Designed miniproteins, single chains, continued (5). Designs and how they scored, part 75

Each design is a single chain, and the fold is of that chain. pLDDT is the mean over its residues in the fold that is shown.

## One batch from the design tools (miniprotein)

Design m18598
Fold by ESMFold2-Fast:
Structure m18598 (fold): chain A 77 residues (1-77)
Amino acid sequence: MTEEEKKEMEKKVKEAMKELKIPESVIKDAKSFLEITGKLIEEAVSKLKDPEDLKLLEESLPLLSPEMQKRVEEGLK
């Protein structure tokens, strides 16, 4: 990851935090950030009832890490 890409990711994360009302101090903790991200993915996936969105998710599954794939599979239950 380049330094510029990291800055852009941090900006997007901060914007998402504002929308979700998650405290910035929690996101700064890498462990808490990964756990929150996993839970958000599980919740987002569990709310997906649109067949087109589900197809896009299935097509993206092989591109994700094994840990993230497990989170998506939990949400699909």
Scores: mean pLDDT 63

Design m18599
Fold by ESMFold2-Fast:
Structure m18599 (fold): chain A 92 residues (1-92)
Amino acid sequence: MTPEERLELLREAIRLELAGTDLEGARRKLAEALGIPVSVVRNMSTRERASLLTGEAIREIGILIAEDLLKRIEEKGGSEAGRESVRRTLEE
């Protein structure tokens, strides 16, 4: 697997995990990126999964967490003003 292919698998795994709609898909993509069985990934703690990520993957996680936070605020009936305030804070 090339470094570029591995990074793409990590990005998709992080995206799926944050979306929460296909956690098994997220686990499978992470397992493929790491070259380990998916059963091992399922048994990992949050700390163990985090420690296996590259600096680039950590940066991507940061961006996706920020995006997910904005989406969750919107989905929970957060006001347009509340969403705008959080967006400005994250951009600064």
Scores: mean pLDDT 65

Design m18600
Fold by ESMFold2-Fast:
Structure m18600 (fold): chain A 104 residues (1-104)
Amino acid sequence: ELEELMKELEELFDKIEELIKQILEETDDPEFKFELEVLEGLAAIQRALGKRFKDPLFAARGLQRILEQIIELCEKHGLPQELIEKLKELLKELKELIEKCEKL
């Protein structure tokens, strides 16, 4: 159901935001912090738009693109493989959610 898909998407946004916040608290690189905070802001905008227009597919697709950029940024700055794997697991969950939304 659409409501369950919207709930799953909100839970994924929460997990992603929590992991980003943890990364930001542990990093001392001001350039990396700035770039990651910009991507965090873009994710928050996607979340707000998805809620306002009740379009989980639009929000999820936007989040996928942002999360892919976050992973690339983290890899570029040499973050631990464990953190990169956690981000990739969230990306996998998001891709599965997008596939469910496309079947509606």
Scores: mean pLDDT 85

Design m18601
Fold by ESMFold2-Fast:
Structure m18601 (fold): chain A 76 residues (1-76)
Amino acid sequence: MSEEEIKEAIEALERAYELGYLSEEVYERAVKLLLEDPNDPEALLTIAETYYLLGEYEKGEEYLEKYKKAKAENPE
C-alpha cells in the first residue's frame, strides 16, 4: 500500500467516525494497526467495511481483496 493510499484510508476512517458509523475504539484501533502494518488484515477489513458504510462500494471491494490476500487465504 502506498503512502497516498494509507492517507486516503485514514481520511475515510476519520470521516466514518465523524458521521457516527464507527466507534472511537474501532477508529483508533484501525488507524493504529494500519500505521504499524499497512497489510494488517484487521485494519484492511475495517477499511473495507468503512468504504461500504460511506457508499464507496468499489473501494470497499478493493480493500476486501487486500484483506483476503493479507490473511493468506489462497483457495486454488
Scores: mean pLDDT 80

Design m18602
Fold by ESMFold2-Fast:
Structure m18602 (fold): chain A 82 residues (1-82)
Amino acid sequence: SMKEKRDELIQKLKELYRTDPKKAAEYFEKVFKVDNDPKMQEFKKELINLIKEGASLDEIRELMKKYGLPDEIIDAILEIFS
């Protein structure tokens, strides 16, 4: 669960995103689990693609807003990539 390992996962993802966005995407894909919900699975796929591309924080924010994530959760996730 990301809740229990949040700080460790955030620091690892942040470092990987800064140095190698493709490796960050691979790591995120392995550790970020979503329910067997088609909407959440598509969200995960689109998010991983943005991470691979080294997308801006604004692009990642817009994707999360598109999928209806609360602003509080969006801000918490964006701290990983800032």
Scores: mean pLDDT 72

Design m18603
Fold by ESMFold2-Fast:
Structure m18603 (fold): chain A 93 residues (1-93)
Amino acid sequence: TPLAQALYQAALSAQEIAKLAEKGDTKKAAEWARLSKGVLVPALESLGATDLGRQLGRGFDEIAELAEKGDGKGAAKAAQSLADQFRALAEAE
């Protein structure tokens, strides 16, 4: 479904951000978290998944804030948690 695809794209984006943060590329991790929020949250909202969109937005904000502070390990952990969460949601569709 379009919702399953959007949830899976959110998981993939978070997974790639986790890899960037884990290798210490915190600037790029923060940039990709902000960009992913700007694309994927409106996509979920357009599908009527407003609560999931808010949840995803909060997750990307947390990742970006940790990365902007230079906390690559914290950003990677938050991004991996977000990826695991949205992958599970996509697979439940």
Scores: mean pLDDT 89

Design m18604
Fold by ESMFold2-Fast:
Structure m18604 (fold): chain A 72 residues (1-72)
Amino acid sequence: SPRLKELRERLEKVAEEAEKRLKEIDKKIQEALAAGDEEAVQKYFKEGQKVLAETNEEVERLVKEIEALEKA
């Protein structure tokens, strides 16, 4: 199914983009830790948690759609 291929490609892209974004956030956390900037550490940690939550929701949505189409 062309739709299944599209959804699987979207799932891969979502995972890759999240990994890239989380790596950038981790770099900022490490820089803030080295600078002793506790406020920045908390800010970037919360941003990372938000990225994880949003990514998990999108992944769950895509997986459910893939499963529904595989049964059709």
Scores: mean pLDDT 87

Design m18605
Fold by ESMFold2-Fast:
Structure m18605 (fold): chain A 81 residues (1-81)
Amino acid sequence: SRRDQIVNQGRQIIGQTSQKIRQQIDQAVRNRDYDSVQQLSDQGIQLQDLADRLNDMYSNNSSPSQIQRVVDQIRQIHDDI
């Protein structure tokens, strides 16, 4: 279904973004860049909140357009990292 397609895309971006955040935190720690560690950690928390919201919306039969809005917010975090 269209909902399944959008949710699967969102979950893929969440996985990619989580991995990127982890890798960048590891690099920032090695460089002793603790400001970047804090910023990336905050972005990780925001990503987790959006992932939880995506799962809730999928379970609660939200429309494809409503789910797409959350996926777009997830993409924005990915692009900002």
Scores: mean pLDDT 91

Design m18606
Fold by ESMFold2-Fast:
Structure m18606 (fold): chain A 94 residues (1-94)
Amino acid sequence: MSEKVLEEIRRFIAEVRAALPTMTPSEAMDALDQAEALAGEAEPLLSPEQRAEVQRLLLELRLEIARRFLNDEEVKRGEEAYEEGIRGIEKWMS
């Protein structure tokens, strides 16, 4: 069950990333919100390691959206948030 749910999340995020060139900023943010909602619904079904992977994928998607649609300052903030998020995941897994 959890493996199938993880695959569905991975597939959704991959489809969003592939579609980013055709999206408006609003559509990209709506897609990110949908990915976060899907991850939240799946959380009770996932192992700690699977949850960490999903959080990493969401952080990567958020950063990619920032790099595509936002200015250099917003991209830098996104990169800082990504690094902080990764450190949080590593500490949580430890």
Scores: mean pLDDT 76

Design m18607
Fold by ESMFold2-Fast:
Structure m18607 (fold): chain A 90 residues (1-90)
Amino acid sequence: MEKAKELAKEVVEALKSEDEEVKREAFLKALEFLNTASDEEREAFLKSFIEETPEELREEAAILLKTLADLAKNPKAQKLALEAAKKLEE
């Protein structure tokens, strides 16, 4: 699950950036991954994303995951992203 963990770190680093283009690119990469990955890869990505997200970015990260869930084409990807967002809101 190296790709899933690397993408999670990339997306978290993009959230720390003030660059809208960097945030957009990371968002699109995450969306494509969630639509095309296996369930195990999706779970690994979301778990790593939660683990890598600093406390000060938890709210922004939860909003990102809710948006990913809304736009994801796969129902299980949608459910996993929403569950991950809920964990960040706790």
Scores: mean pLDDT 83

Design m18608
Fold by ESMFold2-Fast:
Structure m18608 (fold): chain A 86 residues (1-86)
Amino acid sequence: MVKVSIVAASPLEDGKTATVEAELSEVKPGHKIRLVAEDAAGSKVVAEAPAKKRTLFSARVEGNTTIVVEVSDDEKEVVDRAVVKR
C-alpha cells in the first residue's frame, strides 16, 4: 500500500515561498504526487508531479491554509495523504 510521508518542510509563512520534501513507500506507474492547499472554502492543487521516491515541492503559501501532500492513482483517486505541520 502506497504511503506518503513529509521528510522535511520549511516554515509555512503567509506570502512566502515554502519548500516541502515528501517520500513515498513505493512508486507505481501512473501515480501522481500533489501539493494541495486546504482552507474553509475547499482544496486547491498548487503543484503536481509524477510519483517518485522523493519529491521536493516549492510553492507560495497564501493565508492560513493547511498544506497537504497527496498521492493519487491514474484514476485520480487519492490513495494517501500527509499534512505538513506548521
Scores: mean pLDDT 77

Design m18609
Fold by ESMFold2-Fast:
Structure m18609 (fold): chain A 99 residues (1-99)
Amino acid sequence: SSIKEKQIIAAVLATLILNPEMSSEEVKELLEKLKKLETEELQKILEELIEELKKKGYPEELLELLEKVKNETATDEEIEKLIELASKIITELLLEKQK
């Protein structure tokens, strides 16, 4: 994946953790918006998302993976780990709300 693709994936995942009940249409609109941004703008968005996740007490492992994507140092394996961890968090948030 390109640096920009990794940053878009990270921004979508972080936004979904903060807003787990986003509709498919809202996710599509977010994705189209992010695709139009340059790497520097994506880095700024990621920094803001990381700070919000940190304030809400999300795991350090999640924050470290997002920081690596922001700093353009994330490997493809670390992106896969980010997707797996974020998917688990989103699933747990949705299941707790439905119980």
Scores: mean pLDDT 86

Design m18610
Fold by ESMFold2-Fast:
Structure m18610 (fold): chain A 75 residues (1-75)
Amino acid sequence: SSAAIIQALDKKYSEQVKNTSDIEKKQAIGLQALIDYLRAQGRFDDAAWLEQLLKQGVDVALKALKERAEELLAQ
């Protein structure tokens, strides 16, 4: 079930964040978690979009997410 997948992802990413002191690595872990959660929810196009941005850099992905949020809030 989706709930079981989400629980497994929560455990995985909580452990990764706890074991990481580097803020940039924590941001990368958070972005990868969001990609996996989007896939778990069937949002494959959004997941692929974010994954491509993350490959360009953490800062690139965060900036694009901010611009997308601002676009949605302006509607």
Scores: mean pLDDT 79

Design m18611
Fold by ESMFold2-Fast:
Structure m18611 (fold): chain A 87 residues (1-87)
Amino acid sequence: MSPFEQSLLQWFEEVEKEEDEEIQATMVRWASREVLEYIREHRDVELAEIAIKVYEEQIERNKESRPITAEVLRESLEELKRLLEEL
């Protein structure tokens, strides 16, 4: 597992500890902006592919229990996919 993947998974563990779904969704929006900027700065296709994989897995985990968080994750996933096409 790459350091990037490990850091991203660790951060999502912290997100899961948040009991307020609106705050959790806000945390995801904020972090997704940072992830997109990090990938764009490094211009690394592998980082984008890792982020897409992790976001897809997080959507599956949250889609039934936390639909608002899952929707924000889907929006971020679409932005990650667009970024990957531009790299």
Scores: mean pLDDT 82

Design m18612
Fold by ESMFold2-Fast:
Structure m18612 (fold): chain A 74 residues (1-74)
Amino acid sequence: EVERLAEEMLRNLVRSLMESLGVPMSKLEESKTIEELAELAAELMSKFGEVKPETIIKVAKHAAQDRLAREAAR
């Protein structure tokens, strides 16, 4: 569940970045794994600062765990 939610959250982040930057969505459609999504996010974010794909994956997983914990507490 955490892996799936992290991938979904990262995919949404990448989509928002691509829309904001006017980048074609074809690369997002080609990205099948969380690692590929993190690499794409790192490339897009490199215009604003250097970010490692590993850091993006870690943040996405922590965000997913935090969200699941909040859902479980309701």
Scores: mean pLDDT 76

Design m18613
Fold by ESMFold2-Fast:
Structure m18613 (fold): chain A 67 residues (1-67)
Amino acid sequence: DIDSPEFQDDVFLALTLIRATVAKMAGDYDEAIELVEQAIADAKARGFSPQTLAELEALLEDLRAEK
């Protein structure tokens, strides 16, 4: 299960959300935005699901609105 592409995608999304949240809580919105933008680029390159991309893009929009 840990080696499944679906599990790897879920782990990537979870880690990205955690990192972005930590940066946001620290007040470093520029770092959080850059991190999520990079994650979106990586997810697109890896062919992640539209659902995963939508969640990352929603997070990016929230971070930009808070900046």
Scores: mean pLDDT 76

Design m18614
Fold by ESMFold2-Fast:
Structure m18614 (fold): chain A 73 residues (1-73)
Amino acid sequence: SDLTLTASNLTSTSFTVSASGGTFEKLEVYKDGKLVGTYYSFPATVSGLTPGSTYTVTAFFKDGGTVTIDVTT
């Protein structure tokens, strides 16, 4: 099945991420090309974010698959 990555519970400073379709390894969150945080469990709640900003979220799966989404707070 296809790998999926979904952002939910969006606020101006936080969002929750869930993933499916593979064995999750880690999640990396970037802003303007800089690493903001790394998460190793699901669901992952990403908080302390800057309002009105776009974050790039990449999920890494054990089989080598990746999925990337952009989330705007």
Scores: mean pLDDT 82

Design m18615
Fold by ESMFold2-Fast:
Structure m18615 (fold): chain A 97 residues (1-97)
Amino acid sequence: MEEELEKKRENMIKAQEYATKALDYAVQAARRIDPEEGERLLREFGKAVQELFDTGSDEAAQRALEIAQRIYELDPEFGKKALEYLKKAVEYVKEVR
C-alpha cells in the first residue's frame, strides 16, 4: 500500500520530466517551422499536455500525441524527439490511474 503510493508519485515525477523534455523539443522544432504555425502548434501542444495532466483521459492523451505527430511531420529531427518523450509521459500518466 505505502509502496504503491510511492510508485505512483515516482511515476508522476517521471511523467512530468518526460513532458518537459517533449515541450523543450517541440519548442526547438517550432523554431524551424514557419513562425506563425510554429507558435500555434506550441500553444495547442502546451494546452493538450496540460489537459492530459489535469484529466488523465485517453482523449487528452490522443490530442497531445496528434499534435506531436503534426510537429514531427513538419520537423522530423526535433519533432521525433518531442513525440518519443510525449509517448513516455503518457505511459507514466497511465500507470498512476
Scores: mean pLDDT 82

Design m18616
Fold by ESMFold2-Fast:
Structure m18616 (fold): chain A 59 residues (1-59)
Amino acid sequence: SAAVEAARRAAILEHGKRMQDALGEGLKSGDVDKMSEEIRKIGEELRAAVAAHQAALAA
């Protein structure tokens, strides 16, 4: 549905912004390990959110 697609787009945009923020913070601090961990967590959350939306569409 249009509502489910809009929610999916919103989630992708939000996670994209968080990834940009994490990259900016990492570049500022030089803490590559912290940056890498944060990006990994954001990626895992996005994958879970997308999977949940796909499951909702299939139900």
Scores: mean pLDDT 79

Design m18617
Fold by ESMFold2-Fast:
Structure m18617 (fold): chain A 71 residues (1-71)
Amino acid sequence: SHMAELKEKKRREELLKNLSKDDLKELFVAMASTDLDEVEKRVEEMLKKGKITEEMAKQILEGARWMASLA
């Protein structure tokens, strides 16, 4: 629903504001990987550390699978 989307957007904005430069670097390295197993491992670790939401994790994995289809 629209209300759930707004709540998720606010949660994402709050998490992004709290990410360090090292956290951002780790995300970029994960997204640049052509190895889906490596991407899944990094995303799982970030989710366990509370640096991303489950919704963000799903979106990253979907994007990584799409990128892997191009490689």
Scores: mean pLDDT 70

Design m18618
Fold by ESMFold2-Fast:
Structure m18618 (fold): chain A 95 residues (1-95)
Amino acid sequence: MARELAEKYIEKIVKYLKDEEAAKELKEFLETSTEQEIIDALPGLKGSVLALELEKIKDKYSEEEYEKLLKERQEKAKKEAEEEVARLKEELEKE
């Protein structure tokens, strides 16, 4: 589950970033990392996807509205990712 989720986040990052070097590094990270390292990276990957998605709609908002939206969505994403990380770590430790 953690690896599949990380792969989906990386695919979105690559799509938005359009940086071949960064795309290669992210794929190498996924291939060379342990399950634990991938779980620990999920909050960062989720945050990167969110930031890149908001960047694409930034011009539709005022600077103040964009900063508020970014902060609210980052806080929500961080909480959700922390809960997912805790659950995945607990499942890994039970086995």
Scores: mean pLDDT 76

Design m18619
Fold by ESMFold2-Fast:
Structure m18619 (fold): chain A 77 residues (1-77)
Amino acid sequence: SAEKKEILEELKKLYQEFVDLMKKSGFPQDVIDQAKAFFEQLIEYAANNLTVDQLKELLEQMKEQLEAFKEELERKS
């Protein structure tokens, strides 16, 4: 559905923000590459197996995790 595709695109954007923050924070390239591969696999799994409601829940959880990650990085700066 169009709604499912829209949520998946938002999840991809959030995962890209995680990756960009890792790069900015000096994470090793191998760790960044592993994170990218993991996010790509998770998106593929979600696209094939999760309902719209489950995707909405995942999106909310990922937004919370991204904010927590930003706060942790700020505390270490």
Scores: mean pLDDT 85

Design m18620
Fold by ESMFold2-Fast:
Structure m18620 (fold): chain A 96 residues (1-96)
Amino acid sequence: TEELVERVVEAAEALKKAIESGDEEEIKRELERLDEAVREFGEVASEATEEQVERVVEALREAAKTIREKLPEPYGSNLARSLEGAAEKIEELSKE
């Protein structure tokens, strides 16, 4: 679980950096990596500690905030909503 937490946090940070760079191809690659890391963490979220879940949720919400601030509408709002939804789903999965 800890390794998967680190993968989500690192992928979210990489996505924020890609968005700040403005490279659309890099943003797409980092989004795909983040989606994979989130999916893998979701499989074990019920076994994660509250602290681990909070770190993943915080990373996703921070990435969503950057997306809303930096990417044009409606892409920004749609993508941010997707990440916010993933954070919410992880919180629910952690409760079993």
Scores: mean pLDDT 81

Design m18621
Fold by ESMFold2-Fast:
Structure m18621 (fold): chain A 81 residues (1-81)
Amino acid sequence: MLSDEQLEMLIAWLAGLLGTSEEARARAIAILRSLSREQLERMLALLDEHLAKKGSTLSPEQLANYRALRATIEAILAEPP
């Protein structure tokens, strides 16, 4: 299972991908879909912690990308089994 440090690095990278191209966005979604439900739930917890502690230090573009990533993870978790 990925460590919290690895998940934080993955979060930053995926948030960046969502802000670039349609192809990069599709790749990010495919990576998220390859993760377990437990890993996705842990990523949401880390995202919420990061936004709470560091949100004021992020640029508007970075904040929008992190929020888009969070919404994407929630959408995947809401999909029926």
Scores: mean pLDDT 79

Design m18622
Fold by ESMFold2-Fast:
Parts: C-alpha cells; structure tokens; sequence
Structure m18622 (fold): chain A 65 residues (1-65)
C-alpha cells in the first residue's frame, strides 16, 4: 500500500543517514505509545502508528540478526 511504501522509504533514508538501533528502538516505543493513545479517539491514526511500530521492529531485527 502507499502507506507501507512511504514508511519503507522513510526507514531507508534513516538508515542511509546512520540512525542507530537504539534510535530505532526509541521510535518503535513512541509509535507503540501513540497507537495506544489514539486507539479510541482516532482509530486510523492508531493503525498508522501500529504499522509503523511493526515496520520498525522488522528493521531492528534485520540489523540485530
């Protein structure tokens, strides 16, 4: 989907800029918190942050594997 493609492009740029695994872990933690925060008030925003958190987790696992 277009949202998946935008997230992938953003993550590729962060990696090219030399973002650390610890910085990716912090972004994942913040994305999980925002997903929970918006769960009842804005489900679309909640789903976006849940997807972002998932994609960040996948990238962290690739870098640690």
Amino acid sequence: SGMDDLIKQGLARLKAAGVSVDQLKELKRQSEALSRKYEKSDPDTSRFFALLSQKLDEEIKKLEG
Scores: mean pLDDT 84

Design m18623
Fold by ESMFold2-Fast:
Structure m18623 (fold): chain A 100 residues (1-100)
Amino acid sequence: EILAQAKATWKGTYKKGEEKTLLEFETDKAGTLHVKAKITEGKGRIQIQVYANGELIGATIVKAGEEAEIEADVPAGKYKIIAKVIEAGDFTIEIEATLY
């Protein structure tokens, strides 16, 4: 059973140190948040950071051609997922967040 889901695809030219909001969504229920992040086309490296109600709940690094997952128990409220660019380049970020 899925309580909430958000997806986005971001194609761009990224600079080292750039910070980008990938997903924002809200829920009225607590649950387990599953975040999947992938760099598909191109070269680069990013750190994915997951926030619940302004608190950092998880972070991971994703390289070009890789997929990374974060899993965390979260309260009800507002969720924000950001990317911090570690290695500059032209690449596509695919992000999915599912709450259940």
Scores: mean pLDDT 86

Design m18624
Fold by ESMFold2-Fast:
Structure m18624 (fold): chain A 98 residues (1-98)
Amino acid sequence: GEFEEKRKRLRELIEKLRELVETKDLPEAVKEAVRDFIRAAEEALEIAEDVSTIDTLIKLVEQVIEDLETEKDPEKLRLNIEIQTGMVLIIIGVLKSI
């Protein structure tokens, strides 16, 4: 169904992000921020039960991928990724409270 197709798409985006972290020449602090984001996104994926939540997570992963390709300032890049991680952690908190 649509939910399983979108879960597969989210997994594919997380794997793309993991590959980008290993292949791009990035400061270690940025790589650690991306790894923290990946861990949060993977936890959210495992507990997400609806299409709307998966769609939100897809958009957050796509934003991190875009930031890695477009943001040239490593401090802004790290901060942007940390903000996206915070958003995922809020989603996890809400899902665990239901």
Scores: mean pLDDT 88

Design m18625
Fold by ESMFold2-Fast:
Structure m18625 (fold): chain A 63 residues (1-63)
Amino acid sequence: SAAEKLEEARKKALEQARKAAELIESYGGEATVEQTSETVFVAKGVLDGETLEVVFDGLDYLL
């Protein structure tokens, strides 16, 4: 169903955002994950005094 696909999209986006945050932390930075819409998550970090934002939209994983 559409609802099931939307939930899958949400979970995939969250998983990728968490991995991005963990990667930033592995380089010595600090990162958080924010949800900006039903399927969009942003990994926000600070590395070497610079701010980084990586955006993941779960709908990009749907055909």
Scores: mean pLDDT 83

Design m18626
Fold by ESMFold2-Fast:
Structure m18626 (fold): chain A 72 residues (1-72)
Amino acid sequence: SLVEELVRLFGISKEIAEAIVKELPDLRVEGDSVVVPRDQVEKLFELADKYGVVIEVLSADEEEVRFRLIPL
């Protein structure tokens, strides 16, 4: 599941991973990174701030942004 992938890849808790998957319906995992559509980026940053996760931006284009999640 996407929840299990996020926990495995980033070392975030299952609770945080479940919140992310629930609130970001178009989020996908590619390799060791997270990809979200541009319109979901603000929500991703809100969730990161709420749960104490650092977002490292790896790449950005007009359609999607690619990040890594680093737990604090």
Scores: mean pLDDT 84

Design m18627
Fold by ESMFold2-Fast:
Structure m18627 (fold): chain A 94 residues (1-94)
Amino acid sequence: SEKEKLAEQIRKAIEELRKAVENGDYETALKKLQEVNELAHKLASLLPKEEARAFIARVRQEIQAVLTAIENKDFDAVKEHLDRIEAIVDEALA
């Protein structure tokens, strides 16, 4: 489905973000974080209005946490919050 394709694109962007952080490529990590945000908004457009609102609020909170963790070079926090984004995306497909 279109939702499954967008979820796969989000997971791929998250994987590329993890790789960028591991390589110290913070410029690429920030670009991939922006891509995750854009794809999440596309996925939200396919959800019922109430679910879309909750989904975007949760994803936005985790993206802000990832951004802060990248700025602080807190790699454990980056991984934790990226895992939470994946879980939020998986819940939206249920």
Scores: mean pLDDT 88

Design m18628
Fold by ESMFold2-Fast:
Structure m18628 (fold): chain A 62 residues (1-62)
Amino acid sequence: MKNLEEILKLAKEGKVKSYSDIDKLFEPNPVERELLKKAFDELKKNGLPISKFEEVYKKIKS
């Protein structure tokens, strides 16, 4: 994803906590939206901190 590094930076700063924050900031395309939403759902399901977003996103994309 083109904006992954920026999303991770904002998440570390506490500015991105959920999918809705990403949607507001980056307006992703429908495919990216589904992957991002699934990644945030997986983080919440497993009780993982937002810092693990990149790992979860890569797992889902695979």
Scores: mean pLDDT 70

Design m18629
Fold by ESMFold2-Fast:
Structure m18629 (fold): chain A 92 residues (1-92)
Amino acid sequence: MEDIKEEFKKVAEKIREWLKQREAAAAGLDPATQAEIRRLSAEIEKVVDEGLKKVDQATSEEEARKIFDEFLSKLQELMSRLNAVLARAAAA
């Protein structure tokens, strides 16, 4: 169970680093695109924080795995949306 909690913490650290890189890439883009990136980044950080809290509160390994998988899926969807916003801006 500790291994699952540590794995989620490592994923969270990588996502936070990735967000810093995406925000840097958004610097100098139009204000509407920057606002959309900030909104998605805030949503991703909320999902990361909620996931970390729920995994830490898990009472079984099975519960921790289910939480990990659920939040990883949500994070992947949000990260994909953020990448799509940056790709649209680069193509414009």
Scores: mean pLDDT 82

Design m18630
Fold by ESMFold2-Fast:
Structure m18630 (fold): chain A 97 residues (1-97)
Amino acid sequence: MKAVPTSDTSPVSKAIQEKYKDFEGYIIETSDVDLAIKELGAKLISKEFIGTETIAGVKFNVYKATIEIDGKKLPVLIFERQEPSLPGYRIIAKPKG
């Protein structure tokens, strides 16, 4: 009798995935950029503010960034939530395999 709550993609995560489906890299949603980088075990190399977006009623600061994991540099889009009413950090999309 255990429901399979596999991945109820939040409306926000779904909308971001649809809009940025062509981005080759990580797409992450977070209330704090430093929190997300720490949770990934990564180092932030560069971060460029590219604008603000409202997605599914939630306001974000959007950054194009490069992170380093184990000496490897990876492109990342960071959706930083302006109001951290929802918990934490989520990976929305991964690099192309």
Scores: mean pLDDT 72

Design m18631
Fold by ESMFold2-Fast:
Formats: sequence, structure tokens, C-alpha cells
Structure m18631 (fold): chain A 66 residues (1-66)
Amino acid sequence: MEKVTLNVLYPKEITDELEEEILSNFPTAKINYISSNQAEITVDAQDAEALKAFLESKGAHVTVKE
């Protein structure tokens, strides 16, 4: 399956509540925490745009990893 990894940077700490919300809406998502406010999230390519829009609605800066 085609996978896409997103680099996610929040202006504040990523909470457990946000993690649960991500996984409930995007069950294929795998979250790898880099720091308290930065993560790499891998999802199916078809879900990448929706996940990016969701995260940006929460105040995150999101870029697609090459």
C-alpha cells in the first residue's frame, strides 16, 4: 500500500486527546514522536490530504516528507 509521511509541528505540546482524535478519524495512521511538539505521522496516501487539513485546523504546521 502507498504510504505518506507528514512532518507535523505544533506551537505547543501534542496532547493524548489529540492523538486519540487522530487515530479515531485516521485508523491507519502511525504516529512517531520526535519531541513534545513535533511528530512524523504515516498514513495511506489517500488519507494524507484530509489528515493534513485536520491537523492544520488544530494549529499545526504540516509538510509532506519526501
Scores: mean pLDDT 79

